# Ledger of designs, part 52: designed miniproteins, single chains, continued (4)

Each design is a single chain, and the fold is of that chain. pLDDT is the mean over its residues in the fold that is shown.

## One batch from the design tools (miniprotein)

Design m13899
Fold by ESMFold2-Fast:
Structure m13899 (fold): chain A 68 residues (1-68)
Amino acid sequence: MSPREKAIELLMKEGGLSREEAENVVNGALTLLQSGFSEEQVVQFLLLNAPSLSREVAERVVELLKQE
């Protein structure tokens, strides 16, 4: 399973997002990382878009997306 797919599954299971919502959030987070935003800014983006998500899980999602 790719790091991107693992991030999608975490957002669905822990963030309470649908698959489509999780894919959109992952695409947004990847765009922010590629645009030079800090890891903390990407964590805040994830928490804003997935209210059920904990900070620790958001940090794990960022680490997975950095592997893309």
Scores: mean pLDDT 86

Design m13900
Fold by ESMFold2-Fast:
Structure m13900 (fold): chain A 120 residues (1-120)
Amino acid sequence: METPVKYAVGLPRSGEDLPPEEARKKAKEYIEKIKNANSLDEVLDATSEAIGYAILAGDRELVDEAIKTFEEAAKKLGYEVVEILRTTVDGVEQVTILVAKPEYLEEGKRAAEVLRAGLA
Protein backbone atom coordinates (compact mmCIF):
# COMPACT_ATOMS: atom_id res chain seq x y z
CA MET A 1 0.00 0.00 0.00
CA GLU A 2 1.54 3.29 -1.18
CA THR A 3 -0.59 5.38 1.21
CA PRO A 4 -1.55 4.07 4.70
CA VAL A 5 -4.93 5.87 4.55
CA LYS A 6 -7.32 5.85 1.55
CA TYR A 7 -10.44 7.82 0.64
CA ALA A 8 -13.65 7.25 -1.30
CA VAL A 9 -15.50 10.48 -2.08
CA GLY A 10 -19.11 10.45 -3.27
CA LEU A 11 -20.21 13.76 -4.79
CA PRO A 12 -23.27 14.58 -6.92
CA ARG A 13 -22.65 14.17 -10.64
CA SER A 14 -22.70 17.76 -11.91
CA GLY A 15 -23.33 18.29 -15.62
CA GLU A 16 -25.03 14.92 -16.21
CA ASP A 17 -28.61 15.30 -17.47
CA LEU A 18 -29.84 11.95 -16.14
CA PRO A 19 -33.36 11.22 -14.91
CA PRO A 20 -33.44 9.83 -11.32
CA GLU A 21 -34.33 6.31 -12.55
CA GLU A 22 -31.23 6.12 -14.81
CA ALA A 23 -29.07 7.49 -11.96
CA ARG A 24 -30.42 4.72 -9.66
CA LYS A 25 -29.61 2.13 -12.35
CA LYS A 26 -26.00 3.39 -12.57
CA ALA A 27 -25.67 3.45 -8.76
CA LYS A 28 -26.83 -0.21 -8.59
CA GLU A 29 -24.40 -1.16 -11.38
CA TYR A 30 -21.50 0.38 -9.41
CA ILE A 31 -22.65 -1.34 -6.18
CA GLU A 32 -22.28 -4.66 -8.06
CA LYS A 33 -18.78 -3.53 -9.16
CA ILE A 34 -17.90 -2.93 -5.47
CA LYS A 35 -18.93 -6.54 -4.67
CA ASN A 36 -16.77 -7.94 -7.51
CA ALA A 37 -13.70 -5.70 -7.01
CA ASN A 38 -10.35 -7.43 -6.38
CA SER A 39 -8.35 -4.43 -5.08
CA LEU A 40 -8.93 -1.54 -2.70
CA ASP A 41 -8.47 1.01 -5.51
CA GLU A 42 -11.24 -0.72 -7.53
CA VAL A 43 -13.48 -0.73 -4.41
CA LEU A 44 -12.79 2.99 -3.74
CA ASP A 45 -13.43 4.01 -7.38
CA ALA A 46 -16.66 1.96 -7.66
CA THR A 47 -17.88 3.26 -4.27
CA SER A 48 -17.29 6.92 -5.23
CA GLU A 49 -19.33 6.37 -8.43
CA ALA A 50 -22.10 4.41 -6.64
CA ILE A 51 -22.53 7.11 -3.97
CA GLY A 52 -22.34 9.91 -6.57
CA TYR A 53 -25.11 8.40 -8.69
CA ALA A 54 -27.22 7.54 -5.62
CA ILE A 55 -26.99 11.19 -4.47
CA LEU A 56 -27.90 12.34 -8.01
CA ALA A 57 -30.96 10.01 -7.85
CA GLY A 58 -31.97 11.53 -4.47
CA ASP A 59 -32.02 7.97 -3.08
CA ARG A 60 -30.76 7.99 0.51
CA GLU A 61 -31.43 4.25 0.95
CA LEU A 62 -29.20 3.54 -2.07
CA VAL A 63 -26.43 5.76 -0.61
CA ASP A 64 -26.65 3.70 2.61
CA GLU A 65 -26.53 0.43 0.58
CA ALA A 66 -23.40 1.64 -1.27
CA ILE A 67 -21.70 2.52 2.05
CA LYS A 68 -22.62 -0.87 3.58
CA THR A 69 -21.39 -2.74 0.47
CA PHE A 70 -18.15 -0.74 0.65
CA GLU A 71 -17.62 -1.62 4.35
CA GLU A 72 -18.07 -5.34 3.55
CA ALA A 73 -15.71 -5.21 0.52
CA ALA A 74 -13.03 -3.20 2.38
CA LYS A 75 -13.16 -5.66 5.32
CA LYS A 76 -12.64 -8.62 2.95
CA LEU A 77 -9.49 -6.85 1.67
CA GLY A 78 -8.15 -6.32 5.22
CA TYR A 79 -9.15 -2.66 5.67
CA GLU A 80 -11.19 -0.97 8.40
CA VAL A 81 -13.52 2.00 7.97
CA VAL A 82 -12.03 4.84 10.04
CA GLU A 83 -14.70 7.48 9.42
CA ILE A 84 -17.75 8.22 7.29
CA LEU A 85 -18.17 11.97 6.86
CA ARG A 86 -21.63 13.03 5.68
CA THR A 87 -22.16 16.70 4.83
CA THR A 88 -25.18 18.48 3.33
CA VAL A 89 -24.90 21.65 1.24
CA ASP A 90 -28.15 23.20 -0.04
CA GLY A 91 -29.99 19.91 0.56
CA VAL A 92 -27.40 17.86 -1.36
CA GLU A 93 -25.58 15.11 0.55
CA GLN A 94 -21.86 14.46 0.08
CA VAL A 95 -20.05 11.44 1.55
CA THR A 96 -16.36 10.87 2.28
CA ILE A 97 -15.27 7.44 3.54
CA LEU A 98 -11.84 7.01 5.07
CA VAL A 99 -10.22 3.54 5.36
CA ALA A 100 -6.95 2.19 6.74
CA LYS A 101 -5.30 -1.13 7.49
CA PRO A 102 -5.48 -1.96 11.24
CA GLU A 103 -1.81 -0.98 11.77
CA TYR A 104 -2.57 2.52 10.40
CA LEU A 105 -5.89 3.06 12.21
CA GLU A 106 -4.49 5.84 14.45
CA GLU A 107 -3.06 7.71 11.42
CA GLY A 108 -6.49 7.32 9.80
CA LYS A 109 -8.21 8.81 12.84
CA ARG A 110 -5.87 11.84 12.71
CA ALA A 111 -6.58 12.29 8.99
CA ALA A 112 -10.34 12.13 9.73
CA GLU A 113 -9.95 14.87 12.39
CA VAL A 114 -8.17 17.11 9.85
CA LEU A 115 -10.92 16.51 7.25
CA ARG A 116 -13.66 17.18 9.83
CA ALA A 117 -11.93 20.44 10.84
CA GLY A 118 -11.94 21.56 7.18
CA LEU A 119 -8.13 21.80 7.05
CA ALA A 120 -7.55 18.94 4.60
Scores: mean pLDDT 77

Design m13901
Fold by ESMFold2-Fast:
Structure m13901 (fold): chain A 100 residues (1-100)
Amino acid sequence: MKAEELIVEARRAYSKGDYDKAIKLFEEAVKEAEKNGDYRLLATAYLLLGDVYFAKGDYEKAIEAFRKALEYARQSGDKALEAVAENMIKEVEKKLEEKK
């Protein structure tokens, strides 16, 4: 399956609340995008993976995924993805502070 198709399937699983299936499909999308050197698609896949972890309340995994999304967004030159990743990192940091 192509990385773009994996992202579509993962988003469907996420919208249905099947977070574990969504995570597996986004992880497969990451592997396919890595094979192609597609930094923009890597940024997108990690951003969505972070969203699923955030929805699960796994803030440590969410921030790790969003930091990877930011790294790849910078490598791709996609300023919009970079801004979204930076904002999501701040939201996770706020949640981690509330847990202390």
Scores: mean pLDDT 85

Design m13902
Fold by ESMFold2-Fast:
Structure m13902 (fold): chain A 100 residues (1-100)
Amino acid sequence: SEAEEQAEKALELAKKAIEYAKKGDTKKASELLREAGDHLRKSAELGGGGKVFAEASRALNRAQFELGKAGGVVSEKEGKVAREVAEKLREIGDEIDKEL
């Protein structure tokens, strides 16, 4: 689905953001994190996509942590996306546990 495609794109971008943050490239990490957040938000608006959405959310949260650890700035917009995605991840996790 389009929602899953957006979540997969978010996951790839978040993983790259983690790599750049670990290298100390906070500017590139911040740009990638922003793009990842935008794609994950689009996925959520389209209804979200199961396990890939959950993985993308976790990767995005880790990217924010690594960026902060490297001395980078996480914008207010990225912080809002992270909170929205964390809430959606909790809902999806509860639904998966209920179905399994």
Scores: mean pLDDT 73

Design m13903
Fold by ESMFold2-Fast:
Structure m13903 (fold): chain A 60 residues (1-60)
Amino acid sequence: DLIKKGNEAYDAGDYETAIKYFEEAGKKGSKEALWNLAHVYSEMGDNEKAREYYLLAQKL
């Protein structure tokens, strides 16, 4: 499960790996993955990209 793998990476502080798994899940239409991408980018300090993924999730 891509969401589970992404969450495990995020919990470990491996944001690059978390982004990779959540991007793959998002490409498959997962709204949850787009919200998770927004949270990861927010934690990394990329608030503009976090906002973009949050808005994309709203459209699914």
Scores: mean pLDDT 83

Design m13904
Fold by ESMFold2-Fast:
Structure m13904 (fold): chain A 67 residues (1-67)
Amino acid sequence: SSVRQETILMFRGLALLVEVEVAVKNPKTSEEEIKRRIEELEEFAKTLPEELKEKVLEKLKELKEKA
């Protein structure tokens, strides 16, 4: 159902955000790995409903400013 699909997409988005946050906050993570994880999240965000996409990209922007 559409409701279950949206819930799954939300949890997947949150999981990818956590992966980016962990990579950004770890000084031993390579720039290439950080870039790859950000690109993966940005590509996934394109598949999200507009409201969820906006929230995910806003959080990603905050993480990029800390990198």
Scores: mean pLDDT 79

Design m13905
Fold by ESMFold2-Fast:
Structure m13905 (fold): chain A 107 residues (1-107)
Amino acid sequence: MEEELAERIRALIERLGAELALPTGFPEEELRLEEVIEAVLRGERAAYEAKGMVVTALGLLRTPEGVRVFIAGFGPGELSEERRRAIEAAVRELYERGESGAIARVE
C-alpha cells in the first residue's frame, strides 16, 4: 500500500509536468522526488532547507519561467481520487495565477 501510494504521488507529479529541483542559479542540489514523497507519506507537508532558505511544500515545479511551489493537503494513508483531484486543482490554480499566485521562495 505505501509503495503503491508513493508511485501514485510520483505519477501525479510527473503528469502535472513537475520537475523537482532547486531554482536555477542555486548550486547542484536538487530535491529528490523520493525525499518529497517520503515527507508527504509522513503527513500533509514537506520541508526543504538549503542555503538558509526554508521551503515548506509538498512539491516544487521547475518551469522555463522559474520555480513554483505547490502545496497539497494530503493526509496519512492512501491517496484517494478526491485528494488527487484536489492536488491537481491547487496546482492548476497556482499556475493560472502565475508568479503572483505561486508560493514564491523568500530570496
Scores: mean pLDDT 41

Design m13906
Fold by ESMFold2-Fast:
Structure m13906 (fold): chain A 70 residues (1-70)
Amino acid sequence: LQARLEAVPGVGRRTARLLARAAEAAARGEELSEEEAEELERLVRELREHRPETLAAVLEVLREEVARRA
């Protein structure tokens, strides 16, 4: 999952790692740390405001991964 997110143009390794961790946690019903949740919210907000096409691609990758595990 992290490697697929890193392949999205505009997504850095740190962002891909956090998004992958969040998706894994969500799939297992696990909690993110407060710090990770806050960082995730900030990154999503930044992508939404400044790189909506990148956010759309990220959400597609995450949706595919969640569907594959369901």
Scores: mean pLDDT 74

Design m13907
Fold by ESMFold2-Fast:
Structure m13907 (fold): chain A 72 residues (1-72)
Amino acid sequence: MEALEKGDYEAAVKDAEKEIKKNPNNYQAWSLLGVAYYKMGDLEKAREYFNKALELNPNNEVAKYYLEQIDK
């Protein structure tokens, strides 16, 4: 946790975007984008990416959890 700063979240975004470029149906990469944007305070993008992850896998507990935090 203490090692994850804003620069690490930006690196996580780039890593997830590369995974999505290789496999657009990788719901885990879409969830990672959502988590990274949520941690950076971009709740609008976080919600968009979590919704995309749930479209690909409705049982994605990570995306469900963070969407509940955003929509509460």
Scores: mean pLDDT 78

Design m13908
Fold by ESMFold2-Fast:
Formats: C-alpha cells, structure tokens, sequence
Structure m13908 (fold): chain A 94 residues (1-94)
C-alpha cells in the first residue's frame, strides 16, 4: 500500500518522499488514521513538532471513531503524541 511504501521510505531516511506517499494515501482515504499517524512521525523527525502534534490529533480523532477510545491502537498513537510533546518541551529548556 501507499502507507507501507511511505513507511519504507521513512525507514530509509527519505522523509520528503515518505510525506508524499502518505499524502497520496490520504488523498485516496482521508480516514486512514495510520497515514495521519505516520505523517506525524516524519514531521517529528524533522523537528516540526507543532505540525506533528496536529497530525497525531487527527489520527486519534479518526481512530477513536473507528475503533473506540480504549483500543490499543488509539493508546499507541496517544503515547506517540506524548513522546513528541516531551521532545518539544526538551527544546524549550524544561
């Protein structure tokens, strides 16, 4: 899938190509919470923390609607978001 291709590109450090693959996946299915989550991961690696957090929030919103708020996949995305919030705080000298 385009989401899997994006993840392979991300693992290779090809962040711009990974973003394009995830954006194409979302163009076909805007409810693909995994693609929103993976975009958040790429942006966090680029230190674009505010954009990353917005995409994690989008992923959480969609995943909660599809799977329920207590689903393990939703909790995983929430933990990923919490990690990015920690990185942002670290850069702010906390």
Amino acid sequence: SLTEKGKELYNQGKYDEAIKAYEEALKKDPDNYEAWKNLGEVLAEQMKFDEALEYYDKAIEIAEKKLGKDHPKVLEIRKAKEGVEGMRRGLLGE
Scores: mean pLDDT 85

Design m13909
Fold by ESMFold2-Fast:
Structure m13909 (fold): chain A 60 residues (1-60)
Amino acid sequence: SLREEAEYRLQLDPNDYAALGELALLEGNLEKAREYYKKALEQDPADGLARYNLELIEKL
């Protein structure tokens, strides 16, 4: 599942903010997801999935 994949990524890198954002989305915590995706883009501005998800959250 997406949750298990995100949890696995966090075991490899606890600073995987994109994975933290995905877990927050799965929990319905849009504010937390937004914060984590912003941090993910600070670490990797080329992270297209983090950018896409952040844009979707900002439309809600």
Scores: mean pLDDT 82

Design m13910
Fold by ESMFold2-Fast:
Structure m13910 (fold): chain A 91 residues (1-91)
Amino acid sequence: MENVEKALEFLDKALEAIDAGDVETAKEYLRQAIRYVNKLPEEYALEGIKAQMLLLVALTALDMGDYETAKQAVEGAKEILERIKKKLEEE
């Protein structure tokens, strides 16, 4: 559960940085979130890949100055990770 919690913490920080217009800080937090997503148990590998793909979309959107698309992608990844967290808490 620690890896999911860390990923979610970094996604929340990334959203705050995007809202502040701090693109470089937001990108660094997204990279940290991806690192923790890659540490998820194998049983969540497909959901983890989907979350990682959304975070890569968010990084690309930030590079293009599309902050709304970046925020939507981060929120989508957060939704996937919250579902994984809930399942881990039920074990």
Scores: mean pLDDT 86

Design m13911
Fold by ESMFold2-Fast:
Formats: sequence, structure tokens, C-alpha cells
Structure m13911 (fold): chain A 66 residues (1-66)
Amino acid sequence: KKEEAERYAANGYIALQFGLYKQALKDFEKALELDPDNKFAWRVLAEVYEKLGDTEKAEEYRKKAE
């Protein structure tokens, strides 16, 4: 559960580093499905949505990262 969620978050972060935003979203969304209290994943998703121009989701996910 927790370890699997962390692996998805790590894979999402690597995808983000390579500019693979769609893959990063899938990996981080899966990580949050397994561990919704993963503040790191919420924070990174907020950043990705901000870069994609989805300010509403970016703000929502920033609040979850608190």
C-alpha cells in the first residue's frame, strides 16, 4: 500500500523531469488513489496542473498539500 504509492510517486516525478506531463499525472493520481495523504504527490500535481494552465485544479491540489 504505502510502498506501492511511493513507487508511483517516484515514477511520476521521473516522468515530470523528462517533460512527460501526461504520464506524470497518471502516476501521481495513482499514488494518491493508494495514499491520499501523500502531500508530496498533491504538491507536485498542483505544480503540473499550473504548468498546464489548469489553475482551478492547481489551487485545489495545493490546499490538499497543506
Scores: mean pLDDT 79

Design m13912
Fold by ESMFold2-Fast:
Structure m13912 (fold): chain A 67 residues (1-67)
Amino acid sequence: SAQDHFDRGVAAARAFRLDDAAAEYRQAIAADPNLAEAHAALAAVLDALGRTDEAAAEREEAARLAA
């Protein structure tokens, strides 16, 4: 499920496995594109990876979905 992928992403991020976290958050988004928390979490991981433009796009999507 989207939630299972999100939870795995959170676990990976806490372990500083940022690429694994990004992959799991993308799978969560693929399963539920409206999961605002997955877009927000992906943005944070992308910022940590230095992918600032991609992070900004995901943050905007999270804000749109949470409105």
Scores: mean pLDDT 88

Design m13914
Fold by ESMFold2-Fast:
Structure m13914 (fold): chain A 122 residues (1-122)
Amino acid sequence: SVLDILAPYPRVREVILEGIRLIERLGGRELAAQLRNVLEGGELPSDPELQELWAFLVYVEESGLESNPRVQGEVIVLLVEIIAKALERLGAPEEAERLKEEVIRAAREDGMPEETIERIRE
């Protein structure tokens, strides 16, 4: 599951979960539920953007790459982008910027590679 991929980065995981809770509070309840299902290794989501993430996660699991730091970083970048876009669509672009800043801070504290942190900034 994504939660297992994020196990080495507990602070990043908490920021991502807070972002999903914020989507839910702003009225994105169905998207928040689908994001939680993807994080827990659930079934194929109906949202096309989440389907792409889900397919990548299946590939990662089948390839045995769950513990690969580069792959873990790519999963985090994809999650942050999906959550940020959702917050922007819900009329909260300032919260999308805060999410990226909080993830960068958490990633540094968790010892994430600088290459991955720079990708989150973009």
Scores: mean pLDDT 82

Design m13915
Fold by ESMFold2-Fast:
Structure m13915 (fold): chain A 55 residues (1-55)
Amino acid sequence: SMEEEFKKLSAEFFEAVRNKAPLEEIIKLLEEMISKTTDPKAKAMLEQLLAHLKA
């Protein structure tokens, strides 16, 4: 399900952040999370985070 895929991507995202992965990899994971999020509030928050990381 998309919810299970989102949970898996969330775990991979936080692991990448903890392991100081390249910013490009962190951004890619975040973009994948945004694409699988159907909650408008969650999507807006993730998009704000993405904009912050790209600044």
Scores: mean pLDDT 81

Design m13916
Fold by ESMFold2-Fast:
Structure m13916 (fold): chain A 90 residues (1-90)
Amino acid sequence: SAAELAKRAAELALEAAMEALKAAPKEAVPAAAGAAIAAAGAIFEAETKGDGRGALAAARAALEAGERAGNEKAIELAKEALRLAEEAVE
């Protein structure tokens, strides 16, 4: 279902943001922290509203954070989150 895809996308976006935050250069920390907050909110929205839009925004933020951190694992997790979030909003 769209709600299940949205929740999974948001959870992967949070995992990606947390991964980026663990290994982030100091200058990349604000983007990774912001992405983690966005992903946590997206999980709540997916659970309460079944809406994938928050998950989509969180996945994009997590991808940017992963790229700024230079963390390949965070980037791959964020790409999977983005794929699922795009499917959830169709």
Scores: mean pLDDT 85

Design m13918
Fold by ESMFold2-Fast:
Structure m13918 (fold): chain A 68 residues (1-68)
Amino acid sequence: MEEEIEKLREELEEAAKKKDIEKIQKVRDRAMELANRAIQLSDLEALKKAAEVVREADKVIEELKKEE
């Protein structure tokens, strides 16, 4: 799970550089799915990391939408 979260973080950074809102949204959705799984497994560390990816994705989407 942590390895998957780290890959999502890298994908988020690349999508942000390309200003690909659709890709960023997909990364956010995947991170949310991993966060829900972390809750089911009571994995607080994975939940924290997945939540950080969701928060960063939301921030980037908000910034890009303001530029439209």
Scores: mean pLDDT 80

Design m13919
Fold by ESMFold2-Fast:
Structure m13919 (fold): chain A 69 residues (1-69)
Amino acid sequence: MMSEIERFEKMVETLMEDYNLTDEQRAKVKELFEKAKEELQSTTDPEKRREIFVKFAKELNKIIEEHKK
């Protein structure tokens, strides 16, 4: 069984590969992931953790949509 953070990391790596992101976009995604990871490690509250995931997904989608331009 993978931890929530390990699954999150794998998901981010897979998305960067699947969407063929540029090095600049990959750097932005990695920065967002590290921030989200730190926030997730700071709280055990499921509601707060969900907010962190939603925030990350929102920012990730913005980066991907810019690529689709």
Scores: mean pLDDT 76

Design m13920
Fold by ESMFold2-Fast:
Structure m13920 (fold): chain A 57 residues (1-57)
Amino acid sequence: LDADKAALEADGQAKIAEANERAKAGLTEEGKKLAEGYQTQIEAGVAALEAQKAAEE
């Protein structure tokens, strides 16, 4: 589960970085909001994995 959390965070951070670079190139607020959306998805996914780990312990 810790490895799964690290992988989820790494993948999500990569997507956020890509969205931010696209936003900079296009100078768009929409790109920034998409990056924030990915951050929210990472946090939700990590919380779900933590809840599963707690239930197993």
Scores: mean pLDDT 71

Design m13921
Fold by ESMFold2-Fast:
Structure m13921 (fold): chain A 59 residues (1-59)
Amino acid sequence: SSLLEEIAKLLGISVENAEALVELSKVMSDEQLLQLLLREGGLSEEKAREALRLAKEAA
């Protein structure tokens, strides 16, 4: 879907990695996924929350 490409562009990752993020959003809590994006992704809080919202919409 267009949401996967939007996530990939927002985070600077591949579409395949964006798909993996969407799958993680189905099995992780919102708080756990947000912390993962902040710590491992090196993202700002605003970008991490945006990525989380898009991943949940794509799920």
Scores: mean pLDDT 80

Design m13922
Fold by ESMFold2-Fast:
Formats: structure tokens, sequence, C-alpha cells
Structure m13922 (fold): chain A 67 residues (1-67)
């Protein structure tokens, strides 16, 4: 249970950070970055059921690239 809960928290955090980064890019008018973040979110959501830790890492790397 604890390990599963931690994985769910990681996925939720990844989704939240990508969503926030996407909103920031949209407000800044950076359509290219917004598109990259949308693609990263889709890829993360596809990966999350099988490898939540890797999905979270993908989200972190995408957000760092946006900075």
Amino acid sequence: MREELEKEILVSMGVMMLAVAKLAAEKAGDEEMKKELEEALKEMLELAPEDPEKAYKLAKEAVKKAE
C-alpha cells in the first residue's frame, strides 16, 4: 500500500507540474514549448500505469527543459 501510494503521488505531481508549466508557456505566448509540454504530458500518461517512476522523471525533465 505505501509503495503504491508513493507511486500515485509521483504521477500526480508530474501531471501537476506539466500542467502548470504548460499554462505558463501559454501565457508567455511560447507555442513551441506549450506543444512540447502537451506531448510530454501525453507520453507520461501512457507510461504511468506501467512505470510511474519513469513517468515522473519524464515530467521533471520536460519541465526543466522549459526553464
Scores: mean pLDDT 78

Design m13923
Fold by ESMFold2-Fast:
Structure m13923 (fold): chain A 105 residues (1-105)
Amino acid sequence: MYLEIEVDGKTYRYSLPELYLIAGRYYLKKGDYDKAIEWFEKAIELSDPNSPLYAEALTLLGEAYLKKGKYDEAIRYFQKALDIDPNNERAREVLKKAEEAKKKA
């Protein structure tokens, strides 16, 4: 499912999972981590499990859990993202940060 909008005679397509990631990122930036998690989970539910968007949604979900101090959840989601995209430097970096934060807790 996607939304189509026309601007200046040109048609743009936004998938519903992409819109959910935008909403999640907005709440993540605001510090509303629970709302961010809800939107990222919705993006995951509607995404192809092997797509780059699914991997991005998992990484963002992990980052939201990391911000909440939920290190085990964060680590699990970052590992899942790396299973889909092993070359994702961002997911690798935040995984390392989550593992280091867990050792200090």
Scores: mean pLDDT 81

Design m13924
Fold by ESMFold2-Fast:
Structure m13924 (fold): chain A 96 residues (1-96)
Amino acid sequence: DLEEELERLREQARKYAEETGDERIKEAVENEPAVVAMILALAYKAAEEMEPEKLEELIKKLEEEIEKLKAKPEKSELEKEAIKGAEKAIELLREK
């Protein structure tokens, strides 16, 4: 069920917040939907682990996927949350 998957995502995001000590991830876990929190946690982890060239390619792919989602005539609540999370992730990745 979606609710169980969302709770699992939130738990994983909390784990990443503890591991990284990143205040933005902690803020997201406390104040944002699970999808947004997890996207931000994954973005920070990718920024630390990925080579610069691969990171730039990831940013480009995220921007392309956001544009596709925004072009959709009807958006679900999860799709809106995914857009918000991805936009914040791009900001976080570019600050590196």
Scores: mean pLDDT 75

Design m13925
Fold by ESMFold2-Fast:
Structure m13925 (fold): chain A 65 residues (1-65)
Amino acid sequence: SEKEKRAETAGRVVEQGGRASGLPEEVVRTLAEIARESALNSENDVEFGELFDRGLEEYRRELEK
């Protein structure tokens, strides 16, 4: 289904980006799961890159606290 395909794509993109950025495995898994859930629950088309960037920004802000 389209929703499942979106969720898989979002998870893959976030997983690849997270690993490429040197994030810990635990963090990469968490971000990928959030991306998949967001894609599954979205009523509109979302930019997967935007979802990843937002998640990474939030994670970075938490580290700076």
Scores: mean pLDDT 69

Design m13926
Fold by ESMFold2-Fast:
Structure m13926 (fold): chain A 103 residues (1-103)
Amino acid sequence: DSAKVAEYALRLARELGLSEEVIRMLEELLEQARKSNSPAEYTARAIGMLLAAYARILGDEETAEELERLGELAAEALKRGDVETALEYIRRAIELVARAERA
């Protein structure tokens, strides 16, 4: 479920105290996921790409590349029906953004 993947990312971002900019981006992605019948793997990939774009704004290209990779790994796990592994990759992505914002 695309909406559940986006909801999970948004909940973690709020719990870890990510910036209002990131929270807003994830809220907009959740709204789009609720309006679409797109497969969950597209939402996971979109989370990775969106967080990577934000990391580049912060000047952190290494974190951006890792965020894109984690989004793709989460998407591939969802294609296999492995939701637990996908959510673990999303958690790692959100934790990386929290670290980048603290640097």
Scores: mean pLDDT 87

Design m13927
Fold by ESMFold2-Fast:
Order: C-alpha cells, then sequence, then structure tokens
Structure m13927 (fold): chain A 87 residues (1-87)
C-alpha cells in the first residue's frame, strides 16, 4: 500500500469515529437539534466506506475500532477520577 492510500484510510477511520461520536451526541440529547445533519454525515461516511475494497474496509474498520478503544479507555479513566473527586 502506498503512503497516500494509507493516509486516506486513516482519515476515513477518523471520519467514521467522528460520525459515531456525533450520533451518540444526538442519542444523549446534546446534538438532538442537529439530528438531520448528523444522519447525513453518518450516511456520507458509510457510502464512502462502501466504495472501498474488502481489504481497505478491514484496515479502515480496524483503525476506527482501535481509536474508539483508546478513547474509551482514556475517557473511563478520567470519568472514574472525576467521580472519585466529586464523592
Amino acid sequence: MDQERRRELERQARMARAAAAARKGVELGVLSEHRAEVDEFVAAVQARRATLSADDQRIMDAAAQQGRDDFLARWNALAEAERAAAE
């Protein structure tokens, strides 16, 4: 894989994570007024992923999942620390 293609897949993985976070914001009521725009963003990310080869989709999905796992681990650690400080 050339470096440009790798960077494109990494960018698409970051966009997929952003779309998932925005959708979660709608579910939590933080972005409920922007539901239509979030749905369009999610659909655009999914449509772009669908144009990729199966190999590229696996690479993108793995990168997106790793990013989510890293974020959740850090977020949970911070949330636990904040809860301990508040109680």
Scores: mean pLDDT 77

Design m13928
Fold by ESMFold2-Fast:
Structure m13928 (fold): chain A 74 residues (1-74)
Amino acid sequence: SDEELLEEFRKRVEEAVEATLAAGKSFPQIVAEAVRVVDEFLAENPDVSPETRKKLYDIAAEVVREARARQAAA
């Protein structure tokens, strides 16, 4: 289902961003890692609808914004 696909994506991007943040990487590196995860996920799921694709980008943007806020607060 779309919900399961979006949940799998959120987990992957959160894990990748968290690992990058924990390693003390810069914000541009966090963004680059999130983009890498989006590109890989879309390559694995080429049949996603435009609506689902937009949701994937929205999730990635949300995770990156949260990571930015956490990095600024540290």
Scores: mean pLDDT 85

Design m13929
Fold by ESMFold2-Fast:
Structure m13929 (fold): chain A 78 residues (1-78)
Amino acid sequence: MPKEVERAIELLEKALELTTNPRVKEYLERAIELAKEGRLEEALEEAEKALVLAVIYNESEEVIELIKEAIRLLESVL
């Protein structure tokens, strides 16, 4: 697995631990599973949906920043 993908997974897992909204958690869990399977385009789509919902549901700035950095890392290998 590329180092960037491993780091993106770690950031998404940390975001998942800090997230309070169950819908944001659902999309983060899907993004993590897809990234671990090497399905990086699908992982990116689910992470982007998690980001939109995190903003809508007023998740912490730390959660939003973690998801944004994970998205950047996934995009860097696509």
Scores: mean pLDDT 89

Design m13930
Fold by ESMFold2-Fast:
Structure m13930 (fold): chain A 91 residues (1-91)
Amino acid sequence: GELEEAEELARRAIELAREALSLGAKEAVPLATAAALRGVGALFLVDKARELKREGRDDQARRLGEQALRDARAGLEVAEEALRLAKEAVE
């Protein structure tokens, strides 16, 4: 579902951001940090949406899930750019 997709994309964004930071390229640090924060924020929204869904607040859960998916997708794009930049900097 949408929450599972958002969670998967958010975790992927955090993973790629951590990989970019692990390469030690100073040039990638701002983008990798931004991607990691977006991913963590998306995971927080996923957890909150799941809580609201358990409480029967389906409309609020849906809105948070949609926001989590948008944030996760944005975080993944930034993480991919950070990793690209980090790889270029270490060559």
Scores: mean pLDDT 88

Design m13931
Fold by ESMFold2-Fast:
Structure m13931 (fold): chain A 91 residues (1-91)
Amino acid sequence: SLMERLVRPNPKLMALLREVGVQEETLTLEDVYDALILWLSEKNLFDPNNPSRAILKGTPLGELLGVDELDLGDRESLRERILRESEVVEE
């Protein structure tokens, strides 16, 4: 599955992941997703009126992804955004 693919996040994405304890240079897309959810939780960025939405305006993640908010129910869109900020490990 695509979520089990190994990726190398770019330095900006990796900096965010390291804030929540990621030490590896390569990890699965699922691990990146889980680490981003943890990062959003630690920064208290979930919309109190809609827990499936994260408010990213003015955050490093919002700047990186080019969005002011993120729909966590749209896993496909989130995967595409992560892949734009990562290199797929093919070896």
Scores: mean pLDDT 81

Design m13932
Fold by ESMFold2-Fast:
Structure m13932 (fold): chain A 80 residues (1-80)
Amino acid sequence: MNEAGRRLLYLEQEATLHLMAGTIARKMGDNEKAIEHYEEAARLYEEAARLAETELGDAELAESLRRAAEIARELAEELR
């Protein structure tokens, strides 16, 4: 795996951890914390998508990651 690929994997893992943390916070009734985690997940997925598109030339992966970011944003909006 090259450097860009390792960085992409790290961003995806961090985004997924925030998505899970947001879901746990939501289940515990902490909507404010859930929103913060979902927004951070969306930000990290968007960074991963840009990296996939610009450094790896993988438009399909970038689209998939942008969809993940959109889902995370939608989860945050449900709690506003």
Scores: mean pLDDT 87

Design m13933
Fold by ESMFold2-Fast:
Structure m13933 (fold): chain A 94 residues (1-94)
Amino acid sequence: AQEEVEKLVKEAEEAIKKGDYAEAAKKLAEAIILAAQYPVKKELQERMLKNAAKLAESEDPLIKEQAIQLLEFLATIADEELAKKAKEIIEKAK
């Protein structure tokens, strides 16, 4: 599952690069859901956090809401340090 999660994160990063934040949110959601079921490296969890944080900066209120939900979910499955960072990003996005 590590390879599958990494592929989904990479696809989300490519979508962000193209400005397709809706596709990025979809791919990132799939990656986080899969990461909840299987152990993934901390580096990959950090990449998911950074991409969700980027989406939370969106001017589109729907994309921002989706990103906040992804950050909240990530905070429940990530390590303690990354969970704290996710909560700080959520608070700033309000």
Scores: mean pLDDT 82

